# Ledger of designs, part 71: designed miniproteins, single chains, continued (2)

Each design is a single chain, and the fold is of that chain. pLDDT is the mean over its residues in the fold that is shown.

## One batch from the design tools (miniprotein)

Design m6457
Fold by ESMFold2-Fast:
Structure m6457 (fold): chain A 93 residues (1-93)
Amino acid sequence: SKMEEAKQLIEEMKELARKLREGEMEEEEYRRRAAELLRKAAELTDSEIEGEGEIELGIETIEVEIWLEENPEAKEEEKRKYLEERWKRLKER
C-alpha cells in the first residue's frame, strides 16, 4: 500500500532527525538522506517535484522540528524568533 510506504518514510525521517540530535549522524549526511526520502515520498503520492526548492522546503521543515526537539528548554520568544527567521528565508526564495 502506498499509504503504508508513506508512513514508513515518515518514520525513517523521524529516525534521521533523532540520529542527528543524538550525534549519530552529521548534518550533511542527514540533509542528503532527508532529500532522498523526500523524493521517494513525492513519488509514492504521485506528486511532482518541480525542483530543488521543494526539497529544500522539506529539509527546512525537518530542521525546524529538530531544532525544537533539541531546544525544549528554549524560551518561547527564542523559538518564535527562530521560526520567523526560517520562514522569512523561505519567502525570499
Scores: mean pLDDT 64

Design m6458
Fold by ESMFold2-Fast:
Structure m6458 (fold): chain A 87 residues (1-87)
Amino acid sequence: SERERNLEEARRLLARYDAMPRSVRDATEELLEEEADPSKITTRQIAERAGVSVGTLYSHFESKTELLQAASSRMVGEEMRKLADEV
């Protein structure tokens, strides 16, 4: 089903994201917190903040959209877990 395919894709993207260097993950998440419109974030900004090359980012993801989607999903998951732990 489409839901099962979407869940499997999300799990693969999150696994790839979690395997990335912490500096890249932190840089991507910080930029997402600073910029309300993710489309305005560039791969160059992420690479510069993380201290890596743009090629290093593309070695982990085929597109900026996939990277930002994985980071956003991770951030939402962390916020939801924190809310659950406070209850």
Scores: mean pLDDT 77

Design m6459
Fold by ESMFold2-Fast:
Structure m6459 (fold): chain A 101 residues (1-101)
Amino acid sequence: TERLEQLPVSVEVGRRLAEILREDSGPEGVARAVRYYMELAGWPEETIERVVEAILRLGITLQDILDDPEAVARRLSEATGLPFEDVLSLVLLLAEVASLV
């Protein structure tokens, strides 16, 4: 299903995120997808590392994001110290991309 044009990112970014999540829907795949997006969005490396480490430590899978994106965002916000709204936006983007996998 080709709906990448409806994501709040470019078609190329959405496609790459979908590819990463298709290759690995576990915590390592989610962490790689988050790193890829955050690097493109211009987040500092220190912030990216905190989010990636939290995903791996908490064992966040793509299924966790699909089941309850708000709960995942809350856990990541608490683990990283990032604002809930910023983390929620990231998690919801991954949930949207995941609907294409």
Scores: mean pLDDT 81

Design m6460
Fold by ESMFold2-Fast:
Structure m6460 (fold): chain A 78 residues (1-78)
Amino acid sequence: SMPTVRPSPEAQAAIDEARAAAEAGDWERALALLTKEANKGSAAAQFELAVLLSRLGRADEAAAWFRRGMELADAQAA
């Protein structure tokens, strides 16, 4: 069973739009959308941003966002 780390409807809409932008090759738009929601404290957006940054070869930034997402998810599971 998946724990309750669910994006808000706003965050989910941004994640869906970012995925569509990334599939179209608009990486700048995808990054902007995910960064906005990640900075608002969405663990789901932080993980999605880390995955996108990793795919773009930005490994250090990906690791930083992954750590933030893990810390937030751990806090929500406690």
Scores: mean pLDDT 81

Design m6461
Fold by ESMFold2-Fast:
Structure m6461 (fold): chain A 81 residues (1-81)
Amino acid sequence: ADAPLSDAELEAYIDALTRVAEKVSPEVAQEVRELLRQGAAEGKFRIAVTKAANLLLKAGVTEDEVSRAFREAARRIAEIR
């Protein structure tokens, strides 16, 4: 079980991942946003993050770009904590 995710931490993940997704497809960006929000609401955020990463890779985002997006999310979360 993950620690409770704050709204600000959720928005940091959404911001970082959708920013990369929008360069490839606005539809993928919307699906990533929905996956992360639904995962947070259902207590399945870790699974949602994995699904979002896989969706980005399938859409043509590289592993390096996905890793950079997660590092950006972590940087923003560190500023909140």
Scores: mean pLDDT 80

Design m6462
Fold by ESMFold2-Fast:
Structure m6462 (fold): chain A 94 residues (1-94)
Amino acid sequence: TPKEILELAEKLKPEIRAELRKVMPDASDEYIDGAAETIARLVAYFKAQGREDEAERIRETFLEAVRKYREKLSPEQALDEAITEAVREAARLA
């Protein structure tokens, strides 16, 4: 249900934001918040369906992509590319 997904995403957002801040200490708060919200909603979508393994895969895909892109791109560009990879993985799993 859309309401259940949104409520779960709000509970997940602080945890994802904290993980992002650890790997992207130089990124702006606005950009960290936006990325955390997007990924929390994707993770919540699969968790609401009882698909815990897929939810964790999306989270790991995103964090691995952030670590990969932060070495070569600006914080903003690294987060954009990581979100794109997570969205592609979510679409593949949907």
Scores: mean pLDDT 87

Design m6463
Fold by ESMFold2-Fast:
Structure m6463 (fold): chain A 90 residues (1-90)
Amino acid sequence: GEIKLSEEQKKFRKEEILEAAKNSEKLDPSDARLLILQAAELGLEKEVIEKFLELLKTVEDLETLLKMLELKGAPEEVIELVRKRKEELE
């Protein structure tokens, strides 16, 4: 079963993700992928997700992310952002 975060926990996690976006140059691609998944689950703005997507420079990383997003039932808007990024690298 998936653990649902409380509204307070969601707020704190959103703030942590936003701070990570500001310091994105220090993130590994694997960290960026996890942050995109969490941002999608928390309904964060497309702009934040796009900052982490810039760190994913290989089609392989984007394919992995797409499979994870689809398995989690992420919003179509997020899936489209990842597909667009993948097309730019192909």
Scores: mean pLDDT 78

Design m6464
Fold by ESMFold2-Fast:
Structure m6464 (fold): chain A 55 residues (1-55)
Amino acid sequence: SAHDELKKHIQEFIDYVLKGDKDNALASLREAIALGTDPSLIQALEKQAAVVEKE
C-alpha cells in the first residue's frame, strides 16, 4: 500500500542519516514526500529536506 511504501521510505531516510549518506537520505525523503497525502506531514518532510540539503 501507499502507506507501507511511505513508512519504508521514512525508515530508509533515517537509516541513511545515521550512516551519513546525505544523497541517499534526501532521495528517500523525496520519495516519502511524493507519496504523502497529509499536507501537515508533507510540510514537515519538506522542512526536513531543506535542513539536510543545507549541510
Scores: mean pLDDT 75

Design m6465
Fold by ESMFold2-Fast:
Structure m6465 (fold): chain A 74 residues (1-74)
Amino acid sequence: QSASVLHFKELLKAGKFDEAEKVLKQMSDEDFKLASEYLVLSRWKQLNEVDVKAVMKIENKEERAHALIQLAKA
């Protein structure tokens, strides 16, 4: 795994959602995909695959990062 994906996981576990969003905004598309897959596979707060797939279709880098964090917080 990339360092950015590992850092994102650590920030989420610590409840540091603002810092996690900043990390997501700096990620490559490949790393963002890995981070989103982590949330689905770990069953983070019962996140479903459909919601994460919808977020992955957002082309704007900042908007997709914000949307993924909102799902993680819900």
Scores: mean pLDDT 75

Design m6466
Fold by ESMFold2-Fast:
Structure m6466 (fold): chain A 74 residues (1-74)
Amino acid sequence: ALSPAERIALRLVDQVEATARTMLARGTPREQALADLDAREAELETVVAEHRIPADVAAELRARLAALRAEVAA
């Protein structure tokens, strides 16, 4: 089962994905959407460090944001 800290990190990534898709659907410029994603990636790194998220969970969440970045940049 996921720890409370892992659930916080997962919820953050879920919100980032929802926000990015909403921004694209609203016609937000790609540059602005990518800038928001840069800020959200930094926020995830803070959560990973503060809550000592396991390396495997952190890697999966980082992979999800990398995939989202590629989607936004396309």
Scores: mean pLDDT 86

Design m6467
Fold by ESMFold2-Fast:
Structure m6467 (fold): chain A 65 residues (1-65)
Amino acid sequence: SALERARELYLAGRLEDIATLSVEERAYLFALATMGPEASDERIRAVAEAALARYGPEFFRPREL
């Protein structure tokens, strides 16, 4: 799942893979960074959904430098 993918990358510290993530997976990664990896799936989903609603999907798109 998108949440499992985000949790795996967060725990592994693999920021280089972030550009390959979907908007949903990036929102979950943001929620994991905010709440910590020990937070429940329900809590992580709620935070990710709130962040997507507040900031919009453009906030979570890869930035081209």
Scores: mean pLDDT 72

Design m6468
Fold by ESMFold2-Fast:
Structure m6468 (fold): chain A 72 residues (1-72)
Amino acid sequence: SELSQNVLILTFLSEAFVLKRIAEKRGDEESVKRVEELEKEFLEFAKTASPEELKQKLDEFYQRLLEIEKEI
């Protein structure tokens, strides 16, 4: 449903936002940019994705976010 899709989108963006704030506080400008690029790519994908496509790709986006976290 649209509601379920919006919850998944908002949850990912919330986690990305928290990571970006941590990187900003640490002065890690490179990690801030990497999170912002990932957020932009995710939002572009989410605009055109079906609910099924979003669920299938969501884990890949989370894995990429975790890879950025390791560098902070």
Scores: mean pLDDT 85

Design m6469
Fold by ESMFold2-Fast:
Order: structure tokens, then sequence, then C-alpha cells
Structure m6469 (fold): chain A 79 residues (1-79)
């Protein structure tokens, strides 16, 4: 179960990273380099959260995964 939740977090982080890159480029007018930096930052956070989740009890892991998925959806809506 925790491994499945970690996968969900990584997938949500990938979507959020793509949304962040698009938002920076299209809405804020950031340079391609700045947008790529933002995308990289979000991906790195996703990996760190997925790794942390694997060390949590299953119930706490579920709460973290749900929170990350919710935040990723909000990021996609802004893009």
Amino acid sequence: MREELAREVLEAAERAAEAAKRYLREVEGASEEEAEEGERYVRELGRALAEALLGLPVEEARELAERVRREAREAEELA
C-alpha cells in the first residue's frame, strides 16, 4: 500500500511540475530557464515527499498522498 501511495504522489508531482512550468511561461511570462527551474523544483519535492511517505504509517501515508494529490489538482487549475 505505501508503495502504491508513493507512486500516486510521484504521478501527482509530475502533473504539478508540468502545470507549474506552463503557468510560469504562459501566465507570469517567465523565461524558459526559470520555468524549467520551477518544474525541476516541483519534481524534486515530489521525490522527497514520496520517500518520506514510505517511512510513515499507512494511515499517515494516505493522508499525505491525498494532500499532495489535492495540491497538484489546484496547481493544474492555475495553469
Scores: mean pLDDT 79

Design m6470
Fold by ESMFold2-Fast:
Structure m6470 (fold): chain A 81 residues (1-81)
Amino acid sequence: VLGTLRSVVNQIRQYHASHRRPLTPFQQRLINDFDRNGTVLSAVQFVSIMRNDFGDQRPVSALTPSQLNRLRNRVIARIDA
């Protein structure tokens, strides 16, 4: 499950700092998205938490704005727990 996403980001950040190695474009984007948006996740991480942690099988594209906001709040709360 992606309940450890914060830990993964911290590991990448720590490795970059200690070794002063350039990040791949993907790693840089992931860190920037996490830092910029706090607990706002990429679509892949969001869907993984939705499916694997919550057992929610609804297609994201079929969610109304209010359903999507409620789900986003639950994903954020799950990460912050």
Scores: mean pLDDT 60

Design m6471
Fold by ESMFold2-Fast:
Structure m6471 (fold): chain A 115 residues (1-115)
Amino acid sequence: MEEERRRERREALLLEMIAMGLGVSVAEARRMLRHDPDALLARLDALARAAGLDDATRAALVARVRALIADYRALAASPVVDRDRVIDVLAGLASLAMLAFLFAAIENAVKKNKE
């Protein structure tokens, strides 16, 4: 019970980080991960474009996130869920979403400096 509560807390924190990076609610981030990965990928692609990333870098980022979402969904569909692996995949997703958000924020700040 305590270990499951600790895992739930870690999952919740990582989902909050993904939601923050993508500019959506935690409920929407969870829905997209489970039921609508294309919507999540579209938001990430738009964020990477706002960050001023080259087409090749943006395509590589989207492909990496797509692979992580596929891994998450495969783990979630397993009758024996390895929660530690789910947390590792969510940590990867959260890191990439936050990195894209940070680069987009820097790009926006650079554009604002021109005014």
Scores: mean pLDDT 79

Design m6472
Fold by ESMFold2-Fast:
Structure m6472 (fold): chain A 55 residues (1-55)
Amino acid sequence: MSLGEVTAEGLRLLAEIEPTLPAEQHARLADLRRRVLSPDLATAVAAVEELRALQ
């Protein structure tokens, strides 16, 4: 999977998860969004996997 594909999937997951989480998780969502937008593929992949675990 290319970096662009990983980032796109992560942003889609963020959009689905964000309305389901309480305000206390906003800092965690901000960190996950930052990592999804990272130019480092390993960091972006790890963020996507963490988002999948939150579903």
Scores: mean pLDDT 80

Design m6473
Fold by ESMFold2-Fast:
Structure m6473 (fold): chain A 89 residues (1-89)
Amino acid sequence: SAAAEALERAEAAAERFENAKTPEEAKKAAEELKEAVRELAEALGYSEEETEKALGAVELAELAKILELEGASKEEILEALKKKKEELL
């Protein structure tokens, strides 16, 4: 099914994201994950609002991962995430 295929792609992208060793790898994996999440949401019949929330969560994870790889403290990461969450509404 389209949903099962999209889920498989999302899982593969999530694994690449978790294993990313550089900001460039993390960004690439996050873009792949966002595409797969959008496809999965469409296949499952999720609303625009639900899809945007899921994509927003991936963007927050991407920001946190990039900052962590750049050596940011947990406090700096949390502050950046709070600001990004306000932008995502």
Scores: mean pLDDT 86

Design m6474
Fold by ESMFold2-Fast:
Structure m6474 (fold): chain A 94 residues (1-94)
Amino acid sequence: VMDELNALFDEAIAAVRAKDYETALDALERIRDILLSNEVPLVYVVTLTMAYVFLAGELNRAGKRELAERARQLAQELRDRFSDVEEVRNAYDA
């Protein structure tokens, strides 16, 4: 599980660097599916929330507002699902 999560985060980073934002969003959605199906260290939930917030900002700067809204919505969903976790709230507000 952790090796797959690390590989998907690496894929998302590479996709953002290539300005392939749809591939980046797809990789983050696969990470989300793994997190929802498995008990994983909190650091992965925090990292995914931060990644969605960062990606939303990059998408908005690139003029891809619909994808930016989707990334923001997914970050909000994680914040709401983990509302009792301060680190996730802080990651969303960053």
Scores: mean pLDDT 78

Design m6475
Fold by ESMFold2-Fast:
Structure m6475 (fold): chain A 58 residues (1-58)
Amino acid sequence: HMTLEELKAQAEKEIESLPEVTDEEVDRIVRRLMAQAPTPEQAGELARYVVELAEKRR
C-alpha cells in the first residue's frame, strides 16, 4: 500500500499528465487512488485533493 503522501504525489503527476482534464479521467484517478488509501479518512482527503488539482488546471 502507498502512503497518503505517495498517493497525493501520484495524483498530482497523473492530473498534470492529462492532455485534457475531463470529469471521466478525474473520476478514474480518484477511484483508483482511493482504493489504495489505507483508511476511509485518507481516501476522502485524497479525493478532495484530486478534485482541487483538477479545478486548478481548468
Scores: mean pLDDT 79

Design m6476
Fold by ESMFold2-Fast:
Structure m6476 (fold): chain A 60 residues (1-60)
Amino acid sequence: SEEDEAIDKYVDSLVERYTKEQIKKTIENLKKMAEILKTRNPKLAERYQKMIDKLEEKLA
């Protein structure tokens, strides 16, 4: 999907610009935001989870 392509481009950009340590901090922050958003905005929480999953895949 266009959303998935946009997330992939964003994730690739972060991995190219930032260190693994900085990306781990970003993942931690995104996880906290996703948890808060689960009840208030489930669609946005899902988007954050996709970003987290792709970032973790890049670090593995």
Scores: mean pLDDT 83

Design m6477
Fold by ESMFold2-Fast:
Structure m6477 (fold): chain A 68 residues (1-68)
Amino acid sequence: APSGLDPAELAAGVARLQALAAAAESTKGKESVIPERYAPFGAPVGARVPVDQAVLDEVAEMLERARA
């Protein structure tokens, strides 16, 4: 099994993902432009995606934290 998994951090991560999933469901049918902060992750900056900007910002923070 992969090492470095803290049960408390896993629980917090799951709670954040559930909140983001609920937010994404409520924004179904809305679109946002992928911001430049997604460029390091290979996303097409400037493309439209069917999620709210707040959801994109939260996901970018999680990805940046995981990368560090």
Scores: mean pLDDT 66

Design m6478
Fold by ESMFold2-Fast:
Structure m6478 (fold): chain A 90 residues (1-90)
Amino acid sequence: MSEEVRQRLEELEQQLKETKKKVEEAIKKGDIEGLKEQLVKLHELMQQLSAVRREAEAAGDEELAERARRLLWEAGKIAGEALDAINKLK
């Protein structure tokens, strides 16, 4: 597997952790605009994670592909929590 793909995945994992914290903070504050901003970031992260997953699968690196799939699942879960919060806050 390319070192570049691994480094990209590590960067995306860090960005996802930061985005999760910002979503949690925005929920606590009732910040609808902040939640909408984080949803945009989550969609961008999911696109990049999907690209990393495809590259890992093409290279036969099942470990990186599985890790990318797990991060995609987590990103989707966080996006769902943000959307639910927006719907409740009005």
Scores: mean pLDDT 84

Design m6479
Fold by ESMFold2-Fast:
Structure m6479 (fold): chain A 72 residues (1-72)
Amino acid sequence: SALEKKLKELSRQLIDVGGQAGLLRMKKTIQRKAGLLSDEEIAEMDKEIAKLDAEAQKLQAEIDKLKKELKS
């Protein structure tokens, strides 16, 4: 169905966004432990992570809404 195709597409987008956030968190952890990041650089990375987390939350909410429509 069209709803199933949209759900699959949104799920792929969520995986991509979540993957980007995960990689950025890993990079931040490694570079911070190595003493390679200033407080300003850490703050910038945290802002980018927060933006990706917000996008993931929006995608998850849309997925949850579509799943309810499929159960009806």
Scores: mean pLDDT 87

Design m6480
Fold by ESMFold2-Fast:
Structure m6480 (fold): chain A 67 residues (1-67)
Amino acid sequence: MAQEVLDRGRRDAAEYERQGQPGMARAVLRGGRAMAQVLEAKEDLKKGITNPVSEKLLTSEAASAAL
């Protein structure tokens, strides 16, 4: 789930911040955000929501997997 990925990223980032590694914390947050966007696009398409952005993201990933 997209929200779970974001939640996990925030927890990992908080741990890195606690260890005095703010740069690593920021990198983890950015990665989680990108993954969450892809997962949300897939979820929207599964529900029959024809969003051009969601369709584009899923189509690109499906094409990459097929090739």
Scores: mean pLDDT 65

Design m6481
Fold by ESMFold2-Fast:
Structure m6481 (fold): chain A 90 residues (1-90)
Amino acid sequence: MAAALAAFLAEVRAAQAAMAAAGTPELDAIRWVLEILERAGRELFGKPSLEDFIRALAEALSALGGRKAEDIEALLKKQLAELEELEKRL
């Protein structure tokens, strides 16, 4: 799992770079979220699944911003899926 998480973080990083290369202003917020995902993933490196990782990150961001963790988790999953799909097309 640790190796799979490292591979996932590398893919997230690659997607972030691809979005930056696209140069659209709308992607700045997505890049910000991906940067947070990379940092949280490094701290949660021992987590066994991507779902646990995203849930833990959503809880942490909820505590910081006062937003509902459920809403943040849904947003993170949506953005990640969209960027992964877009990266596969590049």
Scores: mean pLDDT 58

Design m6482
Fold by ESMFold2-Fast:
Structure m6482 (fold): chain A 75 residues (1-75)
Amino acid sequence: DAGVEEVRELVEATVEATRKAAATEGVEEAAKVGQEGLDRVHELAVRSGPAAQEVALEGLGRLSRILGEAAKAEA
């Protein structure tokens, strides 16, 4: 399913961009990058069906973990 693959690729790109922002800019910028990526993931996932939406939900969990770890590192 091309739609599921596109959502998976976008999730991986968003995770990588968020990790990079957390390492170079800090948690506030990482949260912004993650949110912008999630908005794109959501738009694609809703038109790609339930399997794509499950991949998007897994991506949200991964981003929440990255941002939580970054926030603790700054505290």
Scores: mean pLDDT 82

Design m6483
Fold by ESMFold2-Fast:
Structure m6483 (fold): chain A 99 residues (1-99)
Amino acid sequence: VDPSKPFTLIVSSPLDDVDPNGLSSIGVDLENLEDVPETAAELLVRQMTLTKTDRLVLSLYYGDELIGSKEVTARDEEDARRRGYEAGKELVEEAKKKL
């Protein structure tokens, strides 16, 4: 574990060529794993609203290393927030096992 190295959380479309507004992905750098679930929920709600897609991929990186990815399918904003939070928590647990 390198405490000076940031975590990066990315939300992306499963199809790179299906992006009506050029908003297929967004990423945020985080210093604390504890912030991952809430950030994941926020990013999923935002991307689903902007892209009008029901399916997104949430990926957590430690520097350039992929810790894990979760595909999320949600029906509405409230479902997206809940599913994003849960996926974020699962990614935190994967990070703790690898680091």
Scores: mean pLDDT 74

Design m6484
Fold by ESMFold2-Fast:
Order: C-alpha cells, then sequence, then structure tokens
Structure m6484 (fold): chain A 95 residues (1-95)
C-alpha cells in the first residue's frame, strides 16, 4: 500500500511508530498521489517538511481544499500548487 511505502521511507521511519503518527501520513500521501498524477515526485526532504507541518488545522484545510477542487473540477497541477502554498513548501522539493 502507499502507507507501507511511505512508512518505509528514510524521512518517515522515525515518525511512523504510533497510530497517531500514522494519521499524519494521510497528508503526505495526498501530496504524493497528486504529484504522481502529473508525473512529479517529492524529495525525501520535501516529504519530511510536509510531515512536520501536519497539524489538525492544516489537515482540515487540506480536506476543504480537496472538496473545493472536486466541486470546481480543478486540475491536479492546480491542486498541487495550492497544497504547496498552503504548507509553504518550495518547488525545489519536487523532482
Amino acid sequence: SEVEKIKNWKPFSRVGKTLEEMDKLAVPITFLNIAKKIGKEFTDEGLQKILEKVTPENLEKVRKLLTEARKNNWSYEDILKKLLELFDIPEEYIK
């Protein structure tokens, strides 16, 4: 599964040890899945920064953003751009 792949990645190996930390993986999984749709990948450093910025507030903002994107039929490129802006993640962390 995507969750198993993420847990086994070097930047996530330190964090994915509890159920609470596994809930935080939903956000980086979302970033990865959207990036894959446009042929992009995150660096390990980029994924670590996303994970470090996951809060209940930011999780709710991601859910609202995805709901808006679905209603307005946004492109995956637009969704990724908005997610990067939301988490203040520089484009240098994307391959």
Scores: mean pLDDT 72

Design m6485
Fold by ESMFold2-Fast:
Structure m6485 (fold): chain A 70 residues (1-70)
Amino acid sequence: MEITLTVRSAEPIDALQARILMHEAEKLAKPGDTLTLILPELTPEGRAVLEEGIARLRARGVRVEVQIRK
């Protein structure tokens, strides 16, 4: 299944927001799914949390694509 999650924020995503996003992504995505994340900019801490979550999803067999909108 193809899943798209879009975050609309005027401010960069911080660690808490990234943690919430990855928690929701982990609930929705199953092995064999493709997850597309459309995101604003991230803080360094937000980026670290996001990358850890993406690695976890990929380890479970989820294909993850990230698009940063400016």
Scores: mean pLDDT 82

Design m6486
Fold by ESMFold2-Fast:
Structure m6486 (fold): chain A 114 residues (1-114)
Amino acid sequence: MTESGGGTFAVGSSVTLTATFSVSNPVLVGWFRQRPGEVLELVASLNTANPADVRYGEEFRGRATLSYDPANQTLTLDLSDLQPEDTAVYYAFVVSTEPVPRLLFGEGVQVTVV
């Protein structure tokens, strides 16, 4: 899995994070984040059978947009109105059922808001 779009961003700006992968039978895809010293929290996820039906974490409703291109297995997260509290490592994830059910994470993308 290859992730991109991290860096240092101004308060009130937006960021686009992208993950590309090649996984057999992906069923759920999304993004988690981990703030320094905190637990993983869900940013957004979607079921690949219905990629228009997106679940957002409560803090992200109205300012995050998740989209998925199943033909290229490209997952994109747009996050607007960045706040200092959005400073975190963001991890793309994929749930696959083949050959056995498994959860895969990217290595993480650092986003810093100043």
Scores: mean pLDDT 83

Design m6487
Fold by ESMFold2-Fast:
Structure m6487 (fold): chain A 60 residues (1-60)
Amino acid sequence: MQELLQQGSFGAKLALEEARKAGLSDLQILKASLTGFYKGLQGMSPEEAAKAGLEAAKKL
């Protein structure tokens, strides 16, 4: 449980940083961060969670 929370936090942080670098809007950055956090909680690696978050944000 604690390890999954840590992975969620890292996924959210990486998704937020990548979305900011890509020049996405504030709403898209929020979407990327939340999706990255959620995917990290489900056991996805931080890098994979961040990628999923970025793709979800691009569809917004």
Scores: mean pLDDT 80

Design m6488
Fold by ESMFold2-Fast:
Structure m6488 (fold): chain A 68 residues (1-68)
Amino acid sequence: SPDDAYDDLIDWLREQAKKSSPDIKAKLDALVDTIQQLRDQGRTEFSPEVVQQLQDVFDAVSAEVAAK
């Protein structure tokens, strides 16, 4: 269900935030807030902007992990 997909995504983002630098954590926390806002609105689709934010966060997390 959309709620299950949101829960899985939010849990993953929160897990990454715990392992990330403060700057990346702030981006992850902001993305979680955006996704929760969409969930509260009953949205089942992510806008292209949210998809881009997911990609940017994934790239940032991957780069930080590779640098450590």
Scores: mean pLDDT 74

Design m6489
Fold by ESMFold2-Fast:
Structure m6489 (fold): chain A 74 residues (1-74)
Amino acid sequence: SPLEQFKQNLALLIQSLQDSGLLPAAEAAAFLAMIEGNASPEEIKARLREIAARVPALRRVFDEAIAALDQVEA
């Protein structure tokens, strides 16, 4: 499904951000567990907003992810 493809792409993004040091390991691990644990689109968007608020460097990429998820739900 488009939602499952989005989740796979998001998981790869989160892993990449952890590997590059842009996202703390503990926060990346918690988000990946949430995605793998069948989180709803609303829960995923809430987590993206929470991280973007605390990590300004990720705001653009997470705003893009939220927009992509909104398109999947449309």
Scores: mean pLDDT 83

Design m6490
Fold by ESMFold2-Fast:
Structure m6490 (fold): chain A 54 residues (1-54)
Amino acid sequence: SAQQQKAELERRAAEIKAEILADPSLTPAQKALYIGVTDGILRIALSVIDKEAS
């Protein structure tokens, strides 16, 4: 279940990043910032799951 949750989070993060990159209303700087935030949230979420699995 933990491995499935991590895979699902990684998939959803990839979908969000693709949506950010495809958004014509965002500047390149905003896209870079929002991708960075998405990656940061993913890292925290994966860390929480790893603590549960240990």
Scores: mean pLDDT 86

Design m6491
Fold by ESMFold2-Fast:
Structure m6491 (fold): chain A 59 residues (1-59)
Amino acid sequence: GHAELAEKAGRAAAEGDAEGAAEYARQSGFDVAGIMAKRAALEGRSDLAGAAASSYGGR
């Protein structure tokens, strides 16, 4: 579900796939994860991508 999409967004961002990261984050329904994944992809920062993935979990 949305957690898997958030993880895919984080992985895409870590690989530098800005479009994939943004699309997966958008599908996850988490605006925060989407913003972080997109920023990580644009800056090439895997730490931000990891933070975006960890934002899933419904907490």
Scores: mean pLDDT 62

Design m6492
Fold by ESMFold2-Fast:
Structure m6492 (fold): chain A 75 residues (1-75)
Amino acid sequence: MQQAQELFRKAVSLTPPEQQGDVSDLGAQALKYAQKGDMKKAEEAIKEAAKLAGEQSEEVEKLLTEAAKLAYQAS
């Protein structure tokens, strides 16, 4: 979980300040879905969060995907 939280925090920090709240909420949902074993819903939440990240969309998607995989393994 600690590595998943670190990746999650990096993803939020790369997001424009005005979108950080929404990306944080969507990222937290993605991690919770991954912990429940629902990687499909986790991926959907990650893609929505990445859209809000603007220029950093690809990096945010990558970081949140790695965090979700770690959360899934920790379950």
Scores: mean pLDDT 82

